# Designs tried in a protein design run: designed miniproteins, single chains, continued (3). Part 106

Each design is a single chain, and the fold is of that chain. pLDDT is the mean over its residues in the fold that is shown.

## One batch from the design tools (miniprotein)

Design m11688
Fold by ESMFold2-Fast:
Structure m11688 (fold): chain A 94 residues (1-94)
Amino acid sequence: MEEEMLKILSEKSNVPEEEVRKKLEELLPKLLEEERRLLEEMRRRDREAAEAEFERLVAEAERRIAELEAAGADPVRIEYLRRSLETVKRLWEE
């Protein structure tokens, strides 16, 4: 796999395979560091998006529980739903 890529790059640039390999070895740490930074930025954005979505879902669940209570749903069911939501909130904070 890597040997085929080195051959393609060598043929495309008219540079010997050994010289392409040395340049890749020099560039690879820089590319890996850039990739790491991009992945960290993506993970941060994904975490922020996940947190926002979680807050939205919690608010929606709380509204649904209030609607069910107002509609005269079984108090035991309402208590169970509230306790389940509190458990989910606690697990998310970990």
Scores: mean pLDDT 71

Design m11689
Fold by ESMFold2-Fast:
Order: structure tokens, then C-alpha cells, then sequence
Structure m11689 (fold): chain A 88 residues (1-88)
């Protein structure tokens, strides 16, 4: 529906800078290369988009927001693991 598409866009725009900042902080801690950081950011944002899509399809906007916010630590942990794996 139009309302669900708008809710997805709004939630992504709101949480994108939060996820990017968290991945950047993790990359700094791990002394990540620019390439590893960019790849981890793309991966994290793709995970965020998929999570938002699934949450918004089956939940109200407010409930979807809570579900996505609760999963942000896992997205960051997965990005941290990817950075570590990409470094020798």
C-alpha cells in the first residue's frame, strides 16, 4: 500500500545515519581499510532495508519501528564481523 511504502522510506531515512555512524565507529575500532568500511556500510544498509521491508509488511508503523530499532545492534555486530573477516 502507499502508506506502507511511505512508512518504509521514512524509517529508512531516519535510521540510515544511525547505522552508518555505528558501522563507522566499529570500523575505526578495528582500524578498517576504506574498502572494508565501504563494503560493511553497503552490507549493513542492505540488511536495514530488508528488515524494514519485512517489519512494515506485517506490523503497524510504530511496532515496526520498535522491531527494527531492537535489531540495530545485530546489524552493527554483523558489519563488525564482516570487517574482521575482510582483514587479513
Amino acid sequence: SKEKEEAKKKLFEELKPVVEAQVEAAAAELNASEEALERAKRYALAQLEMLIDLAVKTNSEEEARKIVEEELPKITEDARALIAKLQA
Scores: mean pLDDT 86

Design m11690
Fold by ESMFold2-Fast:
Structure m11690 (fold): chain A 78 residues (1-78)
Amino acid sequence: MSQAEIMRQQLEDHGLRVDASDEELTLASQIVRDVLLKNPHLSPEELAELVRKELLKRGFSEELADAVAKFVLTTLSK
């Protein structure tokens, strides 16, 4: 599966539905990975908020940014 398909499936598995293209989901997944790799000292809550802010700065919708941030928080808090 593509990175976009994996991201979409993971969001849906967490009850999150977003109207986003495969290109947007691929870029969002790259931003998530970059934020996590650059900030290994941050808590799951801080990482989720940083991901949300970075997505918004890159011009992503608030809905997509919130959904991805919630997915990051939920995944890292387990």
Scores: mean pLDDT 78

Design m11691
Fold by ESMFold2-Fast:
Structure m11691 (fold): chain A 65 residues (1-65)
Amino acid sequence: AGEAAANARGDAHQPVVKEVNKLIEEAEKNGSVELELDGKKLTLGKPDTLDARAAISQAAARAAA
């Protein structure tokens, strides 16, 4: 299961959760957030869309992978 795979990552699991929460809070607080995905810099508005939240989650997962 995905949860078991997260355990296999060890320390990588906690950084993913922290990065997701941090990026969401920054986007909501500042109305925008810059993140790096696939080595590209992206600027997202506040995470009031599913696409923005999905991109934030993917960026956090890549940062921890």
Scores: mean pLDDT 59

Design m11692
Fold by ESMFold2-Fast:
Structure m11692 (fold): chain A 75 residues (1-75)
Amino acid sequence: SLAERIQELVDRFQEALAAKDYETARALLDEIQRLVDEFLENSSLPESVKEQARAHFEALVAALRAEIAAAEAAA
């Protein structure tokens, strides 16, 4: 299921952060974003709802990418 795929990627993301493998952490965020975008594209939700979900998710992913960059700079 989508939830199982996302959970696996989140677990790998946390492992990459713990290992200070920031390149892998960024790649995993890109894969999570790809899966969410694919889900929204194939969804029957109204376009306005899809746009709101995309914007909200993009903001969250951008914040996580910024956290990775800050952690890498501090290391």
Scores: mean pLDDT 82

Design m11693
Fold by ESMFold2-Fast:
Structure m11693 (fold): chain A 110 residues (1-110)
Amino acid sequence: SALLDDVRSDDPDVVRAAGRRAATEAAPSDLEPLLQAAVDRAISRPELAAESAYVISQVASRATESHLPTLEKALDRLNKAAGESKDFWHEVSLTMAVMSLSVTIQSLKK
């Protein structure tokens, strides 16, 4: 989808705009690939981690109980990456994504 391409952009403004659109436009079938792409980018691209963390929070806001396994896997990956990060701002961005996913997962579990 166009959203998936934008999430994978090297332009931080394009990634931020994709996050805003994902909150309103993401189809349920796009949530898993969007979340996976944003998590991959947050971990592998420290310079885009803040924008990718924002995308993660916006995609997670659209999640339903059917997405719980995907959200829990994303949370585990982000927690591990945050613990292994040697860059302060990268760790902060990853930790913010962890907090957003944790809140969403707890909300969906009731």
Scores: mean pLDDT 88

Design m11694
Fold by ESMFold2-Fast:
Structure m11694 (fold): chain A 93 residues (1-93)
Amino acid sequence: MDEIVELSPEVLEFLREVAKEKNIPLSEKLTKSEVWQLIREFWGLVYEKAEEEAKKNNRPIDKDLLRKAELELAGSEERLKAFLELQEELTKR
């Protein structure tokens, strides 16, 4: 069921930035399917950034590099927390 998801302005701005970087078209009001697509694309960006950092430091990808990439891509700890809370709510349905 493609329900419209109510998002905080910070999370909405963040998801729109992910969509713009990946050239994903979005509805004015984001549906559950669109939000899930953007969540998957965000985790793809996290992995890509962690891999780039690992290569620069001649290291394998580890949990610390992934966490660092998450925080840097989200732009703030508060925005990352709001994003993770949204993901958890959507996962429980």
Scores: mean pLDDT 79

Design m11695
Fold by ESMFold2-Fast:
Structure m11695 (fold): chain A 70 residues (1-70)
Amino acid sequence: GTEEAIELAREALKAVEQGDFEKARELIEELLTMVSTEDARTIIRLVAKEEGFSEEVLEKALELLKELEK
């Protein structure tokens, strides 16, 4: 559900912040099994803004999402 999608986005952003890009990719892949790519992008942006993740962390998470969309 939406709550699980938000939690996966939060954990992915934390993984990016910690430099664990492999874990971030796995969490984004799991998120993409639950929601569309467009919804995943929206959720990641929303969580980053609400929880105060840096622009650099957000941009890296969106880069990983784009790589997994291929």
Scores: mean pLDDT 85

Design m11696
Fold by ESMFold2-Fast:
Structure m11696 (fold): chain A 93 residues (1-93)
Amino acid sequence: SVLEKIRKKLEEGINAKTVDEAIEKAKEGIRLVEEAIKEGKLKKSDGIDLMLLMGAAISSAEVGKLNGKEEEGLAEAKAAFQAGLKRVEDIEK
């Protein structure tokens, strides 16, 4: 159920309409990953990889905002969420 909740946040990030929405979904996803690690429901190494990918989504979105290139920042954030979704699929194996 925790991994399913993380997957849902990654999917919401992929479907984000704005850089601010992408940042919000990434922050929510990171929180879920941290809680999953603390509860022993996710390996630390797997959780760190997911947090790094969602952190990359935040970074790309924030850089897009800073440079007036929000469409590019959003596209890069979505690519990071897609990589996160693939990583979740690998964890399930």
Scores: mean pLDDT 89

Design m11697
Fold by ESMFold2-Fast:
Order: sequence, then C-alpha cells, then structure tokens
Structure m11697 (fold): chain A 78 residues (1-78)
Amino acid sequence: MQEAYDRLNELARAAVDAIRAGDGEKAIEYIEELKKLAKENPELVEQAKSMLKDIATFAEQSGLEEVAKKAREAAKEL
C-alpha cells in the first residue's frame, strides 16, 4: 500500500512536470499510468481521482486542453 501510494505521488508529480515542460504526450502517458495504478490498487482510487482533478486544472491553466480532457476522463473511468 505505502509503495503504491508513493508511486501514485511520483506519477502525479511527473505529469505536472511534463505539463510545465509543455510535453503533452508525456503528461498523457503519466496520467494513463496513474489510472492503471489506481485500478490495480482500489484503496487509492479516491486519492487518484483528486490528483487527476488537480492535474486537469493545472493543464487547463497551462493551455494543454487535451491533457486536461484526458485527466478528467481518467478520473471518470475510476
């Protein structure tokens, strides 16, 4: 559980860093990995949804609308 939680935080941070770098493709890869990790660890689903919502907001503020859409869709699928 703790190891999966630490990985969830690493993926969320990596997605945010990719958004800051303007790397939408890499940001989407991290969003998909975060969604997969949450599906494999049901106890983390609520935390993952919260993180994906924050990632979507940051992506919108950064002008990366497709990344924001992907993060919102990932949260809905969880």
Scores: mean pLDDT 85

Design m11698
Fold by ESMFold2-Fast:
Structure m11698 (fold): chain A 89 residues (1-89)
Amino acid sequence: MAPVPEARLEVFEVESLEELERKAREAEEYGKERGAVVAMVPLLDEKLKELTGSEEGKLAAQPEDKEALRELEERKREAAERAARLRSA
């Protein structure tokens, strides 16, 4: 069987299902924030050299960021579906 890392055990040590759902939401928000920040850093640097202005909001809405969010949403949806199947079995 595949080994389970300690980081995963911390999440699965949740006794109640409600806490498990809250952990999933926290991970989603954290993932979104991290993705936006990482995408903004290189784009901000290059955009500032060209524009020489303040367009932080536009950089956060880059198409590359939108694409990454959709991919994460699909993966989360599939993970939730698989988790539901595991509970059904």
Scores: mean pLDDT 52

Design m11699
Fold by ESMFold2-Fast:
Structure m11699 (fold): chain A 98 residues (1-98)
Amino acid sequence: SAMEREIELLKRMIDYMKSLSNEEIEKIAKRLKISPSTLNNIIKKGEKDPTSLSEREKGILRSAVLIALRDKGYSQSEIAKFLNESEATVSKVLKALS
């Protein structure tokens, strides 16, 4: 189902964020103009229950993963595949975060 696909994507995004160092999390939070504690709270909340995340929190998580993957040198095409998004959507989000 669409819901099951969204939950699997959220879990994948959370797992990826958990693989990052504290320094990487702090750098991402600064680019998102949020505190590192806010980003870590979203990650912890999503780890406990992905369905508990608000649309705003899901947006922050998606943007955080996007920044992290871009910083690792992944292409827009590779990021789009990871997020199950179009390359156009990835490009728009990256421009909004710049």
Scores: mean pLDDT 86

Design m11700
Fold by ESMFold2-Fast:
Structure m11700 (fold): chain A 83 residues (1-83)
Amino acid sequence: MEEEVERMIERAEVVVDATVGLLKAALDFEKKIGAPQSVIDDIEAQLAEDRVDRIIRAIEIIGKLLNKPEVAKKAIERVKEEA
């Protein structure tokens, strides 16, 4: 259980960090090419989401994909406790 919980959190963190990195790169690119302000605002709004909330959502998705709801529940509880 513990090792599965740790691996699920680790995977969620990697996915979240990669997603945030891509959003930051997209924001920089859109600003450089003179994209409409609405596009810039949408990306900035997505970047403003709390990291803990992103990780919890990623764990929920991973838990569903792997059919491991009990591991996902424990992972979410740990992330909330460590926040």
Scores: mean pLDDT 84

Design m11701
Fold by ESMFold2-Fast:
Structure m11701 (fold): chain A 90 residues (1-90)
Amino acid sequence: SLSPLEFAKRALELMIENHKKYNLTPEQIIASLKAFFLELKNLGYPVDLIKEVLDYTKELVRKYAEEKGLPQEEIDRILATIDEMKAELE
């Protein structure tokens, strides 16, 4: 069985692959990320684990954005949203 961290990372990876498959807009990507991390909080995931998953999300978003040729301003906006979510946990 997967650890909670491994499960969260795998669920996140599948979500990002669906973003690619359905060509979601930056606004839709941001909304789905916010919903995902709200669910982790509601399920009682520890703050340190949520922070680790947020850091992993930044890595995946950078890679995805480079692969898709997303404009730098949209990449920066998604990354800023992740940083805001991380700050809200402090």
Scores: mean pLDDT 83

Design m11702
Fold by ESMFold2-Fast:
Structure m11702 (fold): chain A 96 residues (1-96)
Amino acid sequence: GELELILRGIGLALRAIGLAFDAELRGEPEIAARALELARLVVELMRLGVVTEELLERVAELLREAEAALAAGDTEAALAHLEEAIRLLREEKERA
């Protein structure tokens, strides 16, 4: 239901904030900045009421891939996954 979708969105935003914190501790400020932008966009789309389960699932997958890449020291892959997630969120916002 709607509450489950809201909780998933909040969980995703908090997870992105966690990634930003991890990236900052690793000395990767660009990854931290992109993760914070992702969190901000998720919250904004939730406020607009336009987020879908499919969108949250795809963004969560990309965030998981970014987390794995950062843990492996693959900063280019981590940035690419975050930039793709940000693109998807921006496209949905433009339709709202």
Scores: mean pLDDT 88

Design m11703
Fold by ESMFold2-Fast:
Structure m11703 (fold): chain A 81 residues (1-81)
Amino acid sequence: DSVAERAESFRALGRLAATLKAQGREEEALAMLEGLRALVADIPETAELVARALEALRAGDAEAMERYLGEAGRRAAEAGF
């Protein structure tokens, strides 16, 4: 299922970003999600979900970050991303 695969890919990127932040590499973690937001900029609803994931990452809320990224990935796949 391409939708489920895209959702998991976005969540996996989020987990990697959280790991980088935990290692003191916060600038790299934020740049990773900013890159994802730029990549989906043509799908405003998806870009907004990635922006919320960025806020969750900054706040240390890994669970919220993964929820937003999973939904963003699902919507990106439905939009043909």
Scores: mean pLDDT 87

Design m11704
Fold by ESMFold2-Fast:
Structure m11704 (fold): chain A 84 residues (1-84)
Amino acid sequence: MELLERALERLRELGLEETVERAEKLLKAGASPEQVVLYIAVELDNEGHSDEALELLEELLKRSSGELKEVLERLIESLRLSQE
């Protein structure tokens, strides 16, 4: 999944190596690429990279359906509200 690869590369650029390691462990444990991108976005927001978290969530939303789409829509709204 290209979005996941891009998200992992961005974490490395920001020096968030521990988050990269945790994301890779989640993938090995059987988490979906979509679930791991969601995890990365939440961690980016926690580290103060809220704009990048929002961009990842919006991109993931475009590729999602069902329950995941509903979760992403709520998270995106919450992040937008927290920026103001």
Scores: mean pLDDT 81

Design m11705
Fold by ESMFold2-Fast:
Structure m11705 (fold): chain A 96 residues (1-96)
Amino acid sequence: SSTDELLKARTATVLSIELAGMWFEARLNGDEETEAAILELTKQINNVFRNENFDLNKIKALLEQARERFRELGDERTAKELDRMIDLIDEKIKQM
């Protein structure tokens, strides 16, 4: 439906802005490992959005996996940014 297409487009846009912000911050800090991880996460999320059977639960799983990885590395700041994105996805899933 047009409503589902709009929800998909809005969600993709917000996630793109958040991920771009995280990438830019990692780059400014010279954190090459975080920069590379955010780029790979962005690629994986974009692949989900390009699927005709798009599923927000798959995006949530990717964000949760990234969050746990950053927590294990002691990067609580990046983990908290990912938590905010997970909360956004949870709200969108409840609207579907």
Scores: mean pLDDT 83

Design m11706
Fold by ESMFold2-Fast:
Structure m11706 (fold): chain A 85 residues (1-85)
Amino acid sequence: SSELEAKIQQVLDSLERTIKEGQVVAARAGLHELLELVEQAVAQGDLSTAQRALQRLKELLKKTTDPEVAAALEKLIARIEELLQ
């Protein structure tokens, strides 16, 4: 749904900001929320929204310097890739 896609983009925008600002706790909370939203998109058959989120997460991982946040991003990316198979 366009509402779900908008919410996913809003969470991704927030994640880019919190990661850039070094807010590890907020970033981890945002990654957890994003997983729930992407799982909802996949359950609804909205694979294109999930694929767009996956691409943004891969780009974000390349820019992430904090090892804890990078590890959480890698786990989330792997989980979403599994959901899309």
Scores: mean pLDDT 87

Design m11707
Fold by ESMFold2-Fast:
Structure m11707 (fold): chain A 68 residues (1-68)
Amino acid sequence: SPDFKNQLMSLMVEQIRVIGDSIQRLLELKRRGASQDELERVDEENRRKLEEIKKEIEELDKKYKLSS
């Protein structure tokens, strides 16, 4: 449905934004000489954010599959 496609597209755009922000943040930290532990912590935080968006996409998909 158009509503499903619009919601999915919004979540995909948000995912791209999170990835872009994550890359910029990690590059800035590396440029500033951040420790390996700090880089790993930030990478883990970014991974968790992406998993949250993934879960929302899965919930959206299940919602539309259960109605068909």
Scores: mean pLDDT 82

Design m11708
Fold by ESMFold2-Fast:
Structure m11708 (fold): chain A 64 residues (1-64)
Amino acid sequence: SKLLEELRKIGKEFVEEAKKAYPEYAEYFDNISEPLSAAMTGNALLTEGSQIVREAAARVAALL
């Protein structure tokens, strides 16, 4: 559980980085930050989770 707690925290930090990269879409990232963080914690793949966050940020930016 300590590892899962740390992974959840790291996931939130990656989402914050996405918000910094695309500040105009920060409010959209807030709405998905918790479910995205949970997904990263669930699979326990930090590198893959980071990629998912970057891809999600790019897709949101492309749609708007």
Scores: mean pLDDT 61

Design m11709
Fold by ESMFold2-Fast:
Structure m11709 (fold): chain A 83 residues (1-83)
Amino acid sequence: MQALVDENVELLRELGRDDEAAQLEADFAQFVAMNPPPLVVEAVEVQLQGQLLKLKAELGEPIDQAELKALEEKYRALVKEIE
């Protein structure tokens, strides 16, 4: 998951969204410190993968729309299992 956070931070900084990049780093450090259960970790990883594709699209890079849709559907299913 650290690699996904690092990639999202890099793309946010490339887009000039430095405050959002700094907030993501801070939020992730706090998340790791809380030692979250595996299901919550998986939900966050899926969310970060989806965000990475969206940020690439904002930079004008081609993305797989089917992959983005599958990630969004998986995230919704995982959130439903988290009580």
Scores: mean pLDDT 82

Design m11710
Fold by ESMFold2-Fast:
Formats: structure tokens, sequence, C-alpha cells
Structure m11710 (fold): chain A 100 residues (1-100)
């Protein structure tokens, strides 16, 4: 591959992963809302919107770091609400996002 083709492929892979993570976060937000945790749901919806925006525009390191921190905060809120399963899922999503 040429350098340009390799850079284009890497950008496409990052966009696809950001969109996949945004979808997973919206599903997690729906489950949090159903479990009676609207604060976690609202935070996850905001992070999903940020990831969708980054997929469309630019995935800056600063914005990625803020999204990872937001997911760590959401995991703590979920643990305080007694939703250990959601907290574990959010930790896994944060790890995936940190690998982008």
Amino acid sequence: MSLLEAESAALSSRRDELRALAEALREAAARARAAGDPDTAALLERVAALLEEMAETEASPERLAMAVISLAVAAQVARKAGDDALAAELDALAARLAAV
C-alpha cells in the first residue's frame, strides 16, 4: 500500500470503531434508563454524541481522553447505583476507546 492508502484505511477504521462505540453507548444508556438510572443514561448519551461528532469531523487526542474520562465517571455512577454489570460494560468500552 502507498502511505496515503494506509492513512486513509486507518482513518476509516477509527471512524467505524467510534460509530460502533457510540451505538454501544446508546444501548447502554437505554438499559441504564430502564434500570432507573437517568443520570448515567444522560451521561452516556452525551458521550455517544461526542463520539459520533468525532467520527464525522476529527478524533483529537484531547477529545478521546475526555470521552474516556467521562466513561470512567459513568462507570462510578453506575456502581453507586448498584449496576455492577453496566459498570463493567462501561469499563470495557472505555478500554476499547483508549485503544482508538
Scores: mean pLDDT 79

Design m11711
Fold by ESMFold2-Fast:
Structure m11711 (fold): chain A 67 residues (1-67)
Amino acid sequence: SIDDLVEQLLADPSLSEAQKESLRAARENRDLVTLLAGAHELLRDPSLSERTKALAAELERAVREAL
């Protein structure tokens, strides 16, 4: 689920606190458009591992399917 994917990303130590705060706020507000933007931002971050980007891609897909 979207909530489970966000929880997994929030537990990922490779994400910055700013990235985590953005995802947390979007989830709290149930803002799927902002969650999609956040997932895209993570996917464009060249410092993140392919494993973390795979989670971000799954979040992006889940949000698109829920729209």
Scores: mean pLDDT 81

Design m11712
Fold by ESMFold2-Fast:
Structure m11712 (fold): chain A 105 residues (1-105)
Amino acid sequence: MLKVEDVTAYGDANGRVTAVKVKVLEVPEGASALLVYLRDEDGRLIPVAAAFPAKEGEELTGGAMGVPLSTVAGKDVVVRAYRPDGDALEDVLGESTAKVTAAAP
């Protein structure tokens, strides 16, 4: 089963996102890659991070850099786990959703 912990968005002194970190608690068997998407208020999925290989206890770093923290704080992150080979949609082994918490610099 795919499980993720609290997603944290980090901002600079101007309150703009410099990184989004996602802690992975559990990875489905056979998964070796993770894609992380931010879901905005319009329902858009914005890719923000990837990890290869996918590992439990790993902290993924990436982000919608340069946007205000207010555009990501409290939004949902969608994480998908999949195999290294094949189409991402066909090889999705798990999905998890977590809320974004903003952290000050």
Scores: mean pLDDT 68

Design m11713
Fold by ESMFold2-Fast:
Structure m11713 (fold): chain A 99 residues (1-99)
Amino acid sequence: SLFKKLDLDKDGTIDYEEFKILAKYLLKESESAKHLSDEEIEKLIEELFKEADVNGDGKLDEEEFKVALERLKSLLGLSEEEFNELLEKAIEVLKEKKK
């Protein structure tokens, strides 16, 4: 349960700050996004989060989070294997920042 590993609040949601840490890592480590500035990366993350946050509560439930990840994966042009490898590393970064 990938989502359960990310749900640090244990409330069944991922907040914007948690999503930002994950998405920023994926974007910065992706070859296709290396040309983007830090400002462009942050704006893209905000847009991805807002598009996935269908109910506008500032949190992503498991279904909304999966939508955000699929959009990010498609944007980066990564295979399932490449995306999952980077995502596992991003999760470790998030856990370290939230200790």
Scores: mean pLDDT 76

Design m11714
Fold by ESMFold2-Fast:
Structure m11714 (fold): chain A 101 residues (1-101)
Amino acid sequence: GPPASEEEIRARLEAEFAQLEALDAALAAEARREFERLLELGRAHGLSLFEVLQLTGAVGAEEEGVPLSEEAREAVAKLPEELLELMRRLNRLILEIEAKA
């Protein structure tokens, strides 16, 4: 289907960060800072908010052993190393916080 609007995506992100903050405020603040860095670097590489989130999700799925489509695998393989490392770090921070639920 069509991607959600940027406003809808931002609203969902704020709700997600609020839930993470309720579990661990310090780690949630760290995750928010890492996400802001990721968005800034993604923008420098011509990526939209939606594309950054899709790629971050694909990177997280691959780290958890979930097989990617060929298209998703190729997209992840083309990521600059600095974006890939930030995406991995953000996914690991979120998983660490969620484990406290």
Scores: mean pLDDT 82

Design m11715
Fold by ESMFold2-Fast:
Structure m11715 (fold): chain A 55 residues (1-55)
Amino acid sequence: MPVSDLPFSDPRYRDRLLKAGYRTVEEIGKLPDEELAKILDLSVPEARVIRNYLR
């Protein structure tokens, strides 16, 4: 599933993932929570919430 099609409440999250080179949900699933948090400019617990939303 393309990251651009994700129903994020904040479109900046999709833009950050695409800019970092992550184009699919499957690629994001390979990232540790700490790396996802850095990409999204969030705390680790907030990144875990976003990851749950992507499932």
Scores: mean pLDDT 70

Design m11716
Fold by ESMFold2-Fast:
Structure m11716 (fold): chain A 70 residues (1-70)
Amino acid sequence: GPATAAASSAGAKEASGADVALDEAGARLYQNGGSTGLREAGAQGMRDGMLAGGASEEDAEKAAANTLAG
């Protein structure tokens, strides 16, 4: 359906939560054996996390591309 979304932007307080989530995801990846598709898993996790956080598809795609490119 058509979206006429009113975006609720992440603020400084929300950034704290995102920081913790990123740390946890990083630690999990490290513990999971540390090298199975790390680039792809990181890009997918970034996209999924952004979409779950309420980011737009454009933002999620850019983040994933950035993760893959470096």
Scores: mean pLDDT 62

Design m11717
Fold by ESMFold2-Fast:
Parts: structure tokens; C-alpha cells; sequence
Structure m11717 (fold): chain A 87 residues (1-87)
């Protein structure tokens, strides 16, 4: 449980920084690269498949929102802030 919280917080803070420092197109590329690499990286660190699946679901949902032209950067930031408070 504590490990899951730490991993999710680190992922959400990384996304928040990318959103604040980069444009939407760069954020989308960063999210795609994270999704591609995260399963291998977390498995190498001994993280359980249940936590890996939750991290992948989170990244895929954020990517879906980032790719939606009807979702503003402000709405995406609010979503990330809400998820950080729910952990």
C-alpha cells in the first residue's frame, strides 16, 4: 500500500512537471514513452503486477485526456491535482 502510494505520487508529479514545462504535443510523447517503458522498469524494481496495472491505467487515462482536443491544459492539471489528493 505505501509502495503503491509512492509510485503513483511520483508518476503524477512527473506528469504535472511535464504539463507545466512542455506543450501538449511534448506531453503526449512523454506519456507514450512512459507507457512503453514503465512495465519493464517497475518489474525490474520488483513491483507487483497489480500496482503496475494501476500505474498503466493511470498513464493511459492521462494520455486519453491529453489527446482529447476538448480537454484544456487547465482541466488536465485539475485532474492530476485531484488524483494526487485521492492517493
Amino acid sequence: EEEKKLILENILYSIKQALELADRETLIEVLKEMIKNIEKDLKEKGVSQEIIDEVLDLLKEVLKLAEDPNVSKEELLEYIEKKLKEI
Scores: mean pLDDT 81

Design m11718
Fold by ESMFold2-Fast:
Order: structure tokens, then sequence, then C-alpha cells
Structure m11718 (fold): chain A 73 residues (1-73)
């Protein structure tokens, strides 16, 4: 449920859900105001819940919200 996500996880998920393209950890940190370490921890938990996807684009790791993740924001 939405209420079971931390505030940092909600910020990261929202940033990914409104982005038109997959984002790097650095880009998510810039958009949310969180540190890259905090973003990485939030992404790890969101990925385990199936709310975000990790992919490699041009040798760079990027993240996007899944349909399930987008439904929560």
Amino acid sequence: MWAELTNNEKLVLHALSVAPEPLTVGEIAERTGLSQKTVSEALNNLEKRGLVKKEVVDGVTRYSATEKGKALV
C-alpha cells in the first residue's frame, strides 16, 4: 500500500512516474533533493516490491517506474 512506503521511497517513485524517460541515480537525486546513497537505498526497496525497473542504456544504469508503481502516485 502507498502508506507502507517511506517518504524517500515516495519521492523517488513520484520522480520516476512523472519522468518521460528512465533516470539515473544522479538525475533522481537532482529531482528529489536526496543524496545518491538515499536514492540507491530507496530504489533497491522499490525494485524488490516490483514498483521500479532497472535497465542498462548506453552502458549507464537507469530506472523507470513500472505500471504498478505509477498506479501508486
Scores: mean pLDDT 82

Design m11719
Fold by ESMFold2-Fast:
Structure m11719 (fold): chain A 71 residues (1-71)
Amino acid sequence: MSREEFARIAQEMANEALKLYYEEGLSPEEAGKRALEETFRRHPDLSPEDRARLERFMQDLVLALQSELER
């Protein structure tokens, strides 16, 4: 996968997680899980390496959202 394709997919996934968290009131963990599952469903041709990178990206985003809830 190209860097540009990865960035686009990661942005779509992040936008979905933020929507689930802010608009639907899901926890950071549940929002991240659903966004990952939907992203993998929309992009079934993702390599195992690209899937692992997206999982890491989402884990970092979930941690950031959890940190905001501790205020």
Scores: mean pLDDT 82

Design m11720
Fold by ESMFold2-Fast:
Structure m11720 (fold): chain A 85 residues (1-85)
Amino acid sequence: SQMKVEEKSYTQGEEENGVFTTSASYYGKAVDEEGRKYTYKLSIEEGVKVETLEKKAEELLKKAKELRENNEDVEIELKLKGEKP
């Protein structure tokens, strides 16, 4: 499926042993070939496990597909907080 990215910004996180050692953030807006709008905002704090992000990303992708099948605009926001050191 083709999508045009209209806007994106990001701060790359670092990870060690499958745990984010720095915060990461991603923001995006895209429009698919049918004109449906997608907004993604992901905020990942230090101490979050990569496997937790992967599981949450799979859940969000499933929901996004369901909304697309109903011709709805998709806005997805995910904020993951790490455990206190």
Scores: mean pLDDT 66

Design m11721
Fold by ESMFold2-Fast:
Structure m11721 (fold): chain A 73 residues (1-73)
Amino acid sequence: GAHMDLSLVKQEIKEYEKMLAAGMPSVEAIEELTEKLKELGMSEEAAKKMPANDTTEEKQKKLAELLKKVLES
């Protein structure tokens, strides 16, 4: 198909945001968010949201926010 299932992706973003709110950031969530951003042509923007000195929580939060903004544009 020409389009991603935006409803399912939005539900996944909400799940990653819930993990952050519960204090449960994960490297796997970062990898999944990065992969989705790559599919949308946003791999360079995703990399800019992950500076080496950021925590796993900060990286996950920034990537989830970026993906959400891209999908809501």
Scores: mean pLDDT 77

